# Designs tried in a protein design run: designed miniproteins, single chains, continued (2). Part 4

Each design is a single chain, and the fold is of that chain. pLDDT is the mean over its residues in the fold that is shown.

## One batch from the design tools (miniprotein)

Design m4104
Fold by ESMFold2-Fast:
Structure m4104 (fold): chain A 91 residues (1-91)
Amino acid sequence: MPLSQEEIEEYKRNQKKIEEALKEAEKNNDTSLLAQIKKSIEAIEKMIKGGVPREEVEKELLEYKLEEARKKGAPEEKIKEYEKLAEEKLK
């Protein structure tokens, strides 16, 4: 499910146009247009996240769990276990 080269090029072109339009709306203090452009950027970011490899998502989740465990005061042994799992996912 990776985007085709043509889709990637079109996507990058549209992203740049949206960023330029956002700066233009900000300069003109057009709050209505600014809100519309921000929603478009959010949709694009969501599509990018959808294209993230599973391995990368799994790594991010393991890192998040590791940090959460540290904040909750989990035993050091359990923290090391999560670190080992994250390391194996990096291979």
Scores: mean pLDDT 62

Design m4105
Fold by ESMFold2-Fast:
Structure m4105 (fold): chain A 79 residues (1-79)
Amino acid sequence: SAAIEAELRRLLAGAERASQVRVGPADPALRAEALALLDTLAPHVSPELRARMREAIERMDPVGLAGVREALRAIVARL
């Protein structure tokens, strides 16, 4: 879906900028939830965009990751 792909591209740009902030302790549960939400969007986005978003999620600090997780939850809730 073009609209979902556009939202994910915007989210990815924000996530890549946010990854410049200080790294806190890893939260594996929060990261796992974000990755699971991203996988739910697989039929709606390109494999390339999904791969880039996965990489961003894996490199994110906990604050940025929490924001991305909430944004992904909102997108999935509207499917």
Scores: mean pLDDT 78

Design m4106
Fold by ESMFold2-Fast:
Structure m4106 (fold): chain A 107 residues (1-107)
Amino acid sequence: IDQLVQQLTDVLRQLRDRASTLDSDAARQAVQYADQGIQYLRQGNYRQAILYGLRASAYAIQTGDPELIRLARDLAYLTAQLADSIGDTTTSIRARSTARVAQQRLS
């Protein structure tokens, strides 16, 4: 789980940094949810980290920025793996769906 937490933290930081350079409501929401997700990961609150990570992914996709969409895809897949690790199969399925939406936007 330590490896997943590190990878999630790295992607969330990249996502918030990229989103902070954009001027849109979706980008501002992506920054807020990414920052909260990082805070929950630091606290070991994986359930909240998963929820906030998925919200960050959704808003990143809404920006239409290709870099944010790629980061959202990667974040959603890592979030699915974290959800699997804590037995949350329903959220894992939703996260994988978010990753597929991001991948489709990149095609």
Scores: mean pLDDT 88

Design m4107
Fold by ESMFold2-Fast:
Structure m4107 (fold): chain A 95 residues (1-95)
Amino acid sequence: MEELKEQVKELVEELAVRNGMPLEAIRHLNRAIELMSPELVEWALEEFQRLVEENADRDTILATLERMLARAKERGESPEAIEHLQRAIDILRES
């Protein structure tokens, strides 16, 4: 499981560099990933891999994070994970 979390964080870093995403948003995303269930991590891996392959823009990344947040809430992920994901989304919207 640690290997999958690291892969997701690597994809997040790649998307961040390509799109000029704020470091604060990336830190919150990484914290959320560390706290997520295996099922949500697997979902995130598939989605973020697609975002990297398609060279997704900021709006597409934001839409994916919104879907990830909705899925996290639906699955009853930890409140801390949900809070970090929400903060990352809010920072990206403001930047």
Scores: mean pLDDT 86

Design m4108
Fold by ESMFold2-Fast:
Structure m4108 (fold): chain A 85 residues (1-85)
Amino acid sequence: MKIISALDFFLNPEKYSKITEPTIIVSGNKVIDVNEKAREKYPEIKVGDEIVSLNDKEAIFKRTENGEEKLVKVKVDEIDPSVKV
């Protein structure tokens, strides 16, 4: 999965218009967009989910629903250097 920042996406839209691989857009540590390929491969990740752990190999996403914490671990292929967790 590819992880990019909302800021980089808005500043360089032409660069991202050709993305066909599973990609998530984040603002701070929050998921703000999940493309179709990411929804197909990782249907458990949703907009509003929080990144609680990130390295060059894997990311851990957290969601809290009705007081229950849910965690999802995903393999990372590329990370935008501006993404901070």
Scores: mean pLDDT 75

Design m4109
Fold by ESMFold2-Fast:
Structure m4109 (fold): chain A 97 residues (1-97)
Amino acid sequence: DKLEEIKERIARLAREYARLQVELKEFAEKKGVDDPEFQAFKAEAEKRAQEIQKEIDELSKHVTDEELEEAALRGVLEFARELGDEETVRAVEEALK
């Protein structure tokens, strides 16, 4: 239904945000934080993160705070499973109980 579609959108946005954070960390480790290419990538990633936060804020008007948190955590869980990050998977599964 419409509520499940909204929750799914929140989960996808949270997953995209988690991916951006991983990409930022990997880029920093590869190039260093003072590298101009990293600084340019960081600026673009921060802009996209702001767009994601704005979209989540709009969607949050249609769900409770608990539903918003649960949907976001489900998105993070799906991404952690994709990466094989078993420790993060267990932590998020405990948070969802």
Scores: mean pLDDT 84

Design m4110
Fold by ESMFold2-Fast:
Structure m4110 (fold): chain A 68 residues (1-68)
Amino acid sequence: PKTVVVPEEEREALTEELLAELSRLAPPEHVQQIRARLDAARAAGDREAEDRLLVGMYTRVQHLRAQA
């Protein structure tokens, strides 16, 4: 139940790392779709949607790494 505030710089680095991993492991269309949603959330200032997308990307990367 502890709210963890991720610094903006770490958040951006983590996002780039997750997108790079997805680009290696997932089809291009899936990566483009996730990036479009992330860009839309950022443009809207919706940090909650951005956080959900980051969690989804992390979970997907974990699963794909286990399959690789």
Scores: mean pLDDT 73

Design m4111
Fold by ESMFold2-Fast:
Structure m4111 (fold): chain A 76 residues (1-76)
Amino acid sequence: MEKLKEAEKKLEEAKKSNDPRLVARAYFYLGKVYKEEGKLDEAIEAFRKALQLFEETNDEIGVKEVRKALEEIEKL
C-alpha cells in the first residue's frame, strides 16, 4: 500500500500545479501501481484518464505507453 499512497500524493501535487502533463503522468503512475496491486478495474480507470490527458497535451510517447499498459491488462 505504500506505493499507492505515494501515487495518490503525486496526483494531488500534480492537480495543484494545474499542469495537465503532470496530471497525465501522475494518473499513469497511479494506474501502474493499481495494476501491481491487482486492482485491475482501478488501473484501467487511471490509465484511461492518463490517455485522455496525454492526447490533449499531444504527448505521443505517453499515449503509446498507456495503450501498451491497457493491452497488457486486457490479455489477462
Scores: mean pLDDT 84

Design m4112
Fold by ESMFold2-Fast:
Structure m4112 (fold): chain A 92 residues (1-92)
Amino acid sequence: SPETKARVIAGIQLVGLGSQIWLLLEPKDPEVAEKVLELIREAGKAMYSDPEKAKELLEKVLEIVKENLSEEDYQAVESEIQNILELIERSS
């Protein structure tokens, strides 16, 4: 179904997002990078059982990266998170 396809794509994109955020944040603040990865991991776990919780967790990731990344890096990460949020909404 379109909903199942959206969930699968969102899961794949979450793995890529986690890797990109780690590469951007770990050199600046490893503890913040670890916290963001934990939120992404929790979002991935919630995506199949509670999509609304996954969305809330990803919005918290957006808040943290906005405070910790340059404007250019933030906009790249924000674009990817917004694409994932849209896929989660389409899966609901």
Scores: mean pLDDT 82

Design m4113
Fold by ESMFold2-Fast:
Structure m4113 (fold): chain A 99 residues (1-99)
Amino acid sequence: SMAEEQRELARELLRLAREGHRAVAARDEARAAEVAERILELLRRIQELARVDPEGTREALEEALREEVEELAKERGASEEELAHALAQVPAIADEIIS
């Protein structure tokens, strides 16, 4: 279904963003370039889905972003206040991705 595709692409986007960040931190230019190309391809497909179902696409992105923010907060030992602040940014970030 379209809802399943929206959720899968949103989660894949966040996983690739994490991989890209790690590649840049590791100074692995070849891996960073490969990940960047895959992100651009995913963004094009996400934007296509957003034209058909903007609300469902935004909801899928918000879900994936919250999941990623919570995971990063746990890994980095973020405070509850820092986590709450980061989660408050999620709707704006999702909206920018689909725009």
Scores: mean pLDDT 87

Design m4114
Fold by ESMFold2-Fast:
Structure m4114 (fold): chain A 71 residues (1-71)
Amino acid sequence: STEERINALNKKFDEELSKITDPKAQQLLNTARDGLIRYVESNPHLSLDEVLELTDRVISHIRAQLERQRA
């Protein structure tokens, strides 16, 4: 179900957020979470495994983005 996929996605973001104290990093992760939730809701054919893989890729991308913005 969409609810199960959103719950799994939220759990991954919550685990990542628990490791971060920087408010800017927290804001970027929460913005990415909101966008991914909307994407998953708009694409009900995505499997749980596909949603979890996308979640990992999004979190990884945000980490890379944060590092680039530290210039």
Scores: mean pLDDT 83

Design m4115
Fold by ESMFold2-Fast:
Structure m4115 (fold): chain A 85 residues (1-85)
Amino acid sequence: SAMERKLTLKYMELVVEFYEELSAPEVDKEKVLEILDEMEEIAEQLGRKELAAVIRKIKEMVEKNEDKETILKEFARGLREAQLS
């Protein structure tokens, strides 16, 4: 549907923002969590339960101040397993 396409495109834009913000020399944790919250909401609206679970795990890692390289690797692996680009 047109709505699903719009949500998917917004999700893809948020993925780019997530990589940019997390890869910055100084990470804005609140901004990263805000992006992840929006991504989780879209995943739920699209009925992508596996994707939403990946995002929740990444949110937990960010909240616990896990290493950013580890977070990025886990996110990339999770997206691949959820069959997303």
Scores: mean pLDDT 84

Design m4116
Fold by ESMFold2-Fast:
Structure m4116 (fold): chain A 81 residues (1-81)
Amino acid sequence: MSLTDIATKIALDLIEKGYSVRVAMLAATLAVQKLKGIELSDEAIDNLAKALGLTPQEREEAVKSADEYVKKIEELKKKLE
């Protein structure tokens, strides 16, 4: 499974749950970077959120969603071995 496939699935799942496309895009981007072992700084995340026109609250929703998806994917990897 490619990282692009994972990003697409995360974004679509968040949109189905009622999140905006912009929140879904940020969350999917953050989740993919974390799965690659790349930790973005808070400043980098804030700059991405501002570029997408997100409020501070929407930025926090995207970060929390990304963290939950990373956690779920790591648990799935552990089960698949």
Scores: mean pLDDT 81

Design m4117
Fold by ESMFold2-Fast:
Structure m4117 (fold): chain A 61 residues (1-61)
Amino acid sequence: NQALWEELFQLLQKKNYEYKYTPEKLRGKSAETITILDYREAFQIPDNITSVEDMLEYLQS
């Protein structure tokens, strides 16, 4: 669902996301190559939260 993905990304940007990657992963990474997995790691989203709706609920809590 495109609308939910857009809402999720807007919320992530509003929370001023940060990355905990190895220097190699961070080096040369542009915004267009940042994946939802990268955001999951940055915000420590639990592995059992897999749907966009559940991620939105988690991040809004």
Scores: mean pLDDT 58

Design m4118
Fold by ESMFold2-Fast:
Structure m4118 (fold): chain A 87 residues (1-87)
Amino acid sequence: SREEILERAEEIEDEMLGAILRLLDTGDPAAAQLAAEVAAEMSRRAAEFNALYEDPSASIEELEEKLREFERWAREQLARLDAVLAA
């Protein structure tokens, strides 16, 4: 359902926010800059997803594809953030 897709997107955002906050807590300026860049891109992608979600002409298939794009991007970013935290 549309609601399940939204919940999944929100779960990804929560996971990303947790990682971003952990990077900010390191006190490392390079980690803080990466966290800021990832947060900015996440905000942009979330805005695009929300616009599509609020569009009554958008199909479930379009929402699922947008969610898959967000999931792929988020997985890549989480790996980058985790690598910095492990160093």
Scores: mean pLDDT 86

Design m4119
Fold by ESMFold2-Fast:
Structure m4119 (fold): chain A 66 residues (1-66)
Amino acid sequence: MVEVTPEQARDALMAAGATPEQAEKASPKVAEGLRRGDGQAAIDAAMEAGVTPEQASRAIALLVGR
């Protein structure tokens, strides 16, 4: 389990190449998934918002690498 805020998730998604709109839409669910220790739920939430699997995986790696 990692302590992730929606703002941190948004910034990581944008750093991974997501659009601001995609990052804003995905960030609450991505942060919640990571706080629960469910990386797959975080990836699924990002992809539902239109983020690619590669971008989602990169963003999550940035967030859990702390």
Scores: mean pLDDT 80

Design m4120
Fold by ESMFold2-Fast:
Structure m4120 (fold): chain A 96 residues (1-96)
Amino acid sequence: MEALKKKLEEQKKANMEKWKKMSEEEKKEFREALERELEEAKKLSEDELYRLVAELLEKMLKSEDEEAVKLILELQVKLQLLGEEKAKEALEEVLK
C-alpha cells in the first residue's frame, strides 16, 4: 500500500526533473504522445477511464522502474479526464 503512494510521488518528481532536462526534440515527442493519449482517452466512458486507471496503477506496482515513466504518462492523462474525486476512489481501490 505505502509502496504505491511512494512510487507515484517519486515518479511525479522524476517526470518533472526529466521534463526540465529534455531537449526540444524530446519535448516535442512527449507532447505528441500526450496529444494522442488525450484524444484516445476522451473517447472513453467514465467507467472505462476508472477501470484503466486501476489497471495502470496495478501495473505500476508490478512493473520495473524503467517502465514506470511510460505508465505514469498514460495514468496522468486518464486521471485528469476522470477527475479528482474519481481518481481518489481508484487509488483507494488499488491500495486496499
Scores: mean pLDDT 65

Design m4121
Fold by ESMFold2-Fast:
Structure m4121 (fold): chain A 81 residues (1-81)
Amino acid sequence: MREEVLAQERRALAALPGELETWKKEIDEDKISDTLKPFYERDVKKYGDKEKAKEAMITDLEKWFAALEEVLRWVIEQLEA
């Protein structure tokens, strides 16, 4: 069980760069997912410009993925110990 969870967390960590690039590309191509749409609408209202909203969303996603990477690395270290 623990080894299986460890393998899943390692796969999740390895997938993060690709997932981030996919979300950044979707935002750039105006293919904003339903999950991100409320954040996009919030930032459009805040900045009054859709390109600035997209830039702010990409910045927030990069910060979120960096934090998620740190959490996943911590979880993997705990599971290995």
Scores: mean pLDDT 78

Design m4122
Fold by ESMFold2-Fast:
Structure m4122 (fold): chain A 94 residues (1-94)
Amino acid sequence: SHEEILEKFEKFKEKALEKAKEFSEEVQNWLKDKLDELEKAFKNKDIEKAKEIIREMVEWIREQERAGKLSEEELSFLLATASELQSFLDELEK
């Protein structure tokens, strides 16, 4: 069900980007760019690239947290988003 997983991802991406409108323009633009890159990797079944993108996303989130640039709500949302993206990756590896 690769197509079904991609459809669920596309719906998740739309909802995540809608929620991100409540946050900074920097967070909105970064999340859109990373989700676009990840969508391309998932469509190509490039699992190694998808892993790298998710790793880079978590590293960026932690750097922004350490710099005090994220609210508690932004941090919680971005970490939950990264966790859900890992779940999509795990389903695509099956």
Scores: mean pLDDT 87

Design m4123
Fold by ESMFold2-Fast:
Structure m4123 (fold): chain A 61 residues (1-61)
Amino acid sequence: SLDQARRELIFTGAEEGILQMKIWMLKKSKSDQAEIDAAEAQLAAVRARRDALAAEVAKLE
């Protein structure tokens, strides 16, 4: 349903924001590069999923 798709889009947006904040904190604290790289890879995957969900929501309007 449209409501389900919108809810998934909201959750994906929140996940993206959390990962962006995590990456910022890791970089500020000069954390292990492998941990930063892993978080950035997760962010890229979340962004791809968000874009796909946004396209689905646009079709369901």
Scores: mean pLDDT 82

Design m4124
Fold by ESMFold2-Fast:
Structure m4124 (fold): chain A 74 residues (1-74)
Amino acid sequence: SMDEVQARLAETLDRVLAAIRAGRIDPDLLDEFRGLLVEFQRLQGESDDEAQAHADAIRDDMLTLARQQAQQKQ
């Protein structure tokens, strides 16, 4: 269900953000998060192409945030 996907997405997001705050990038965790974002966006009525584009944009934002956090620790 959408609620179950949303709950998994929230849990995975917390894990991604914890890794970023620690100055780490976990590619497997980020890929899991991206996959859940695609599923969530599709359940909200987006096409596969729109859902993929949305998920890619958010993933890129997370990578940018991780880079900024790493720079602040220098």
Scores: mean pLDDT 79

Design m4125
Fold by ESMFold2-Fast:
Structure m4125 (fold): chain A 67 residues (1-67)
Amino acid sequence: MTEEELIEELRRKLKEEYGFSDEEIDQHIANLRKRAEMAGLPFEEVLLIELGRYDEAIKLLEKRAKQ
């Protein structure tokens, strides 16, 4: 799954389930990007965690640990 697909999934979830505006979602995504940078994590990893897709997040961490 691409970063763009994960962003689109998060946007749909926040908009449809929580009633976030597009502006609020854009701010949230910007904050997630900053958190990823500060933590030294790929943005995709932070997106997977935010979406509750922890099994996929663990797989990315394992792949990184092997490099």
Scores: mean pLDDT 79

Design m4126
Fold by ESMFold2-Fast:
Structure m4126 (fold): chain A 80 residues (1-80)
Amino acid sequence: MEKYEEESAKYFAEAEKLMEEAGGKRTAEAEEKLKKSVEYDKKALAILKEEMRGSPAAEIIARFEARQQRIKELREKELK
């Protein structure tokens, strides 16, 4: 198996863990975890885009976009 697939999976796992730890909490620590989750998702997606041209990455991209949208909604809700 290609090394970049293992590395991207690792970053997605870290992002998932951080998002779960942040889930529902309204603290500065939760906000920091959500930011790190987005950073890990971006790193994983960048690796996949560079190395997996022509692969069925649509599901992975959709998952990343859905996560970013959820984080954005949480932040907008907090500001109001």
Scores: mean pLDDT 65

Design m4127
Fold by ESMFold2-Fast:
Structure m4127 (fold): chain A 86 residues (1-86)
Amino acid sequence: SMIEELKKEVEKLLREDWSEEVKELIERVIEEISRIEDEEKQKEFSEKLIKAIKEAKSSEDLKKKLLEIETEIGVYFLEQAVEKVF
């Protein structure tokens, strides 16, 4: 349900002037957030995505913010994977 709400909020914030690359990157970030099992972390990254979209001044600025979020999610998954290795 959190991901459904995130998709609705993102759709409200989408601008037609944003590049196709940025729109594809947003969809990829939403998919990655959907794979986060921890509800608090999923909420944290959802809020970061919404903030990035609201604060972005251009497609290039938004792309930079989205790549930073993807990196943070990647690090989070790596840390979780290491904790599961025996």
Scores: mean pLDDT 81

Design m4128
Fold by ESMFold2-Fast:
Structure m4128 (fold): chain A 68 residues (1-68)
Amino acid sequence: GEVIRKSDTEYELYLGDTKYGTATRISDTEYKVKLDYLNKELEAILDKETKELYEKETKTLLGKVIDS
């Protein structure tokens, strides 16, 4: 999946052409993720070297942040 920056703190999560969630930046590496199909907010961690965003508890890859 891909994580697309919309503002300094707001991101959208995509799987192909389908938006499946949003992420809000809390710190350089910490994000709050809201999945469109889930009533729960998730904590996620950004690996700054790989640009990969992972769910903190399960270590599930959510997507890769795209730098323009």
Scores: mean pLDDT 79

Design m4129
Fold by ESMFold2-Fast:
Structure m4129 (fold): chain A 114 residues (1-114)
Amino acid sequence: VVKNLNGHLGDLLAGEELNEEKLLALGIYYEQTQGKGIPVKNPEAPLLGLGYYYLNKGQYDLAESYFTEALKIKKSVEAYVGLGLIAKKEGNLDKAIEYFSLALKLDPNNVLAK
């Protein structure tokens, strides 16, 4: 049986190492399939993907809102890393350090937060 794409991408975000390419691809996928997509195993996964999609486009306010909504569903390394990257891009280094520290507390071996 072939696994559905939404489930596969959601499983990657839940259990696998994240990189910006995977999160960007996930965001593009969920943006295109939002009304007709296969049900996602992890409801925070589409929000994380959209957050990174808008972060990559330089739309930091939208990216921050999506990461904040993802955190309301589940505290995740990916959301804290995304918020840290936004703070760094905005020149708020203290806030960036705070978010990266929160990500490292959830996963001390996380490559994105180092």
Scores: mean pLDDT 65

Design m4130
Fold by ESMFold2-Fast:
Structure m4130 (fold): chain A 72 residues (1-72)
Amino acid sequence: MRTTLEELRESAGLSQRELADMLGISQATLSRYIRGEAEPSPELEKKLKLLALLLSQKASVEEIRARLAAFR
């Protein structure tokens, strides 16, 4: 998980704080997932899969943010 999260952040050109905001979690929680200190929830795993898909489709950061914010 940690490597995948950092790769997604780099691909999107986002800071850890910006990625955390897009996922609806705190930066501290994101840092714990990156370090492997915590497992992401099933909801977060679905958001990560959606983020990866949207990045592969060259979606804008704003469009990705809106889609992730709407996901429950």
Scores: mean pLDDT 72

Design m4131
Fold by ESMFold2-Fast:
Structure m4131 (fold): chain A 80 residues (1-80)
Amino acid sequence: MSLEELLKQLPKEVQELLEEFREEALKLGVSQEVIDQALKEMAEEALDLRKKGLSDEEIKERLKIKIKIGLDILKELKKE
């Protein structure tokens, strides 16, 4: 399944959150290939959480925390 097909299966608010991550990671100079891989992994995790019965809001909050941690790590790596 393509990244775009995976993203379309997610709630709109989760799709918007992942698009914000893409934009921020690009601003930090992360390669498109690395960003696409991370987006695919997060989209697959979100779909798995949805299958386990988590609400769209719970999925959004979990991904928001994961994205924040990931972006913080990328920012620190760029400083070194």
Scores: mean pLDDT 80

Design m4132
Fold by ESMFold2-Fast:
Structure m4132 (fold): chain A 86 residues (1-86)
Amino acid sequence: EEARERALKLLDEMEKLVKDNPNVSPELKQQILETIKKAKEALEAGDLETARRYLNELSRLVGQVPDVELRRKLVKLIAEIDRALR
């Protein structure tokens, strides 16, 4: 439960960072935010396998973020979420 709550909070942090950054294209921003939403829904449903698949998709999308500092922060958050869900 605590691990799930932590993962959800970290996904909320990712969502805020992406929404607040003007250097991410609207298309990429939409894809990232939609994938975060799906990951949250999977976690809330207790479907860890589906949540992990969406985290893998987030890693792919985050790799396309041209802002180096934002990309670095997002990569760290994904790693922390993966660690929380072990």
Scores: mean pLDDT 85

Design m4133
Fold by ESMFold2-Fast:
Structure m4133 (fold): chain A 68 residues (1-68)
Amino acid sequence: LPPVVLEAMERLGIPRSVLLSGDREAVLELLRALHPEYREEAAELLGAPELLPEVEAELQREMTAALA
């Protein structure tokens, strides 16, 4: 995994075993914590590219709410 993904796992306290089990919620939290440039690569490596649009939509809503 890229170093930025490992750092995010450490910050969120998500062990590798949880990601390997295919825990969808853990993968979503990991992707949310990553810089946008790394999210696509991380989602593909974790086998969950379908979660990317959901993460982006959620973060966009938070950004819009903070600015409004």
Scores: mean pLDDT 73

Design m4134
Fold by ESMFold2-Fast:
Structure m4134 (fold): chain A 64 residues (1-64)
Amino acid sequence: SLEEQRRKLREQARQKADEILRAKVTSPEDKKRYELLEKLSRAFEENDPEAAEKIGAEIDKLKQ
């Protein structure tokens, strides 16, 4: 169906955008930081300040 085709196109566009964003992160440390930032964003969405502080501390340690 056209609905299914449009859904697949939207998903492909989202995946490509995410790949472009991640491609700007080239070092292992930067990749880890990106992953932690995603987890931090999720913790804020779930209103979990304890998890957010723990993740923030891990991000800080990656930068010394």
Scores: mean pLDDT 69

Design m4135
Fold by ESMFold2-Fast:
Structure m4135 (fold): chain A 74 residues (1-74)
Amino acid sequence: LIQQGLELIKQGEELIKRGQALIEKGRQMLKNAKNVQDVTRGIGLVLRGIGLVFQGELLIKKGEELIKQAQLQA
């Protein structure tokens, strides 16, 4: 349980990091946007990044719950 919880937390942290990188790329595209297509692409990257951050947060919460259950069994 503890090892499984730690692995889920690690996977969640990786997703959050990847999501944050996509959000930053999207923000840079929006800042340098010259036309509607650039804006659409930038928004798409930001939304995708937000989705990954949300998924990462859920994995971390599941991992923390597994660790808590293991501690209660100790």
Scores: mean pLDDT 83

Design m4136
Fold by ESMFold2-Fast:
Structure m4136 (fold): chain A 67 residues (1-67)
Amino acid sequence: SEREKLREEFLEELRRVMRERGVRLDDRPVTDPRTGEELLGFEAPVDWGFSEEERRRLVELQRRIDG
């Protein structure tokens, strides 16, 4: 579905940003215990060194997924 495509785009964008910032994906919990899906909270990206532009990009992708 298109929503799944946007979700995958969001995941790839987050992974790319974290890779560029030198953040290890293994250093944080990434699984939502309720859904079993990767937990990619854009609410806390500043803790991982995200810029305002990067956070805005992730929020925009999330909005596209949600609506």
Scores: mean pLDDT 58

Design m4137
Fold by ESMFold2-Fast:
Structure m4137 (fold): chain A 83 residues (1-83)
Amino acid sequence: MAENKELGQQLLEIAEDAEKQLEEVKPLLSPEQLAQLQAMIDALKKAAQAILSGDQLSKAQDYLAQARQHLAEFKQLAQQELA
């Protein structure tokens, strides 16, 4: 139980750090790339909150899956921009 709270807090800190880094690189990104990274960060925050609030693990896993999907879409957009 204590370990899950620590993991949730670490995930929240990672999401907040990623949000700060995104603000620094925001002017270099396309609107589509920015939207995917923002959606990924939002999903990570929701996953962290689900863990911290003692919500169902499946809900946190669903948010993590959403974050992975948005990251994958960002990678595809980045590859298209290089072409």
Scores: mean pLDDT 78

Design m4138
Fold by ESMFold2-Fast:
Structure m4138 (fold): chain A 84 residues (1-84)
Amino acid sequence: MEERARELAERLEREIPEEVREELERLAEEVGKEAAAQGLSPEEAYLRAVEAVVAYAEERLPPELAEAFREAAELGVAAQRAAA
C-alpha cells in the first residue's frame, strides 16, 4: 500500500508542474477549512478536500495523470480512514 502510494506520488511530482501542485494544495486546504467551519468531522473535511482536488485534476490534467491522481487520492483516503 505505502509503496504504491509513494510510487504514484513520485510520478505525480515529476509529471505535474509545481504551479499546478500548489493550486491543488491550496484548493485542498480551502475546501478542508470550509468543511471544518461547517462542523464536519476531520474525516468528512478530508474527504471533501480530496473530492474537490480530484475533480480539479480531472479538468486540468491529461486523462492519464488525472487517473493516477485519483488512484493516489483513493489510497490517501484509505490510509486516513485506517489511521482514524
Scores: mean pLDDT 75

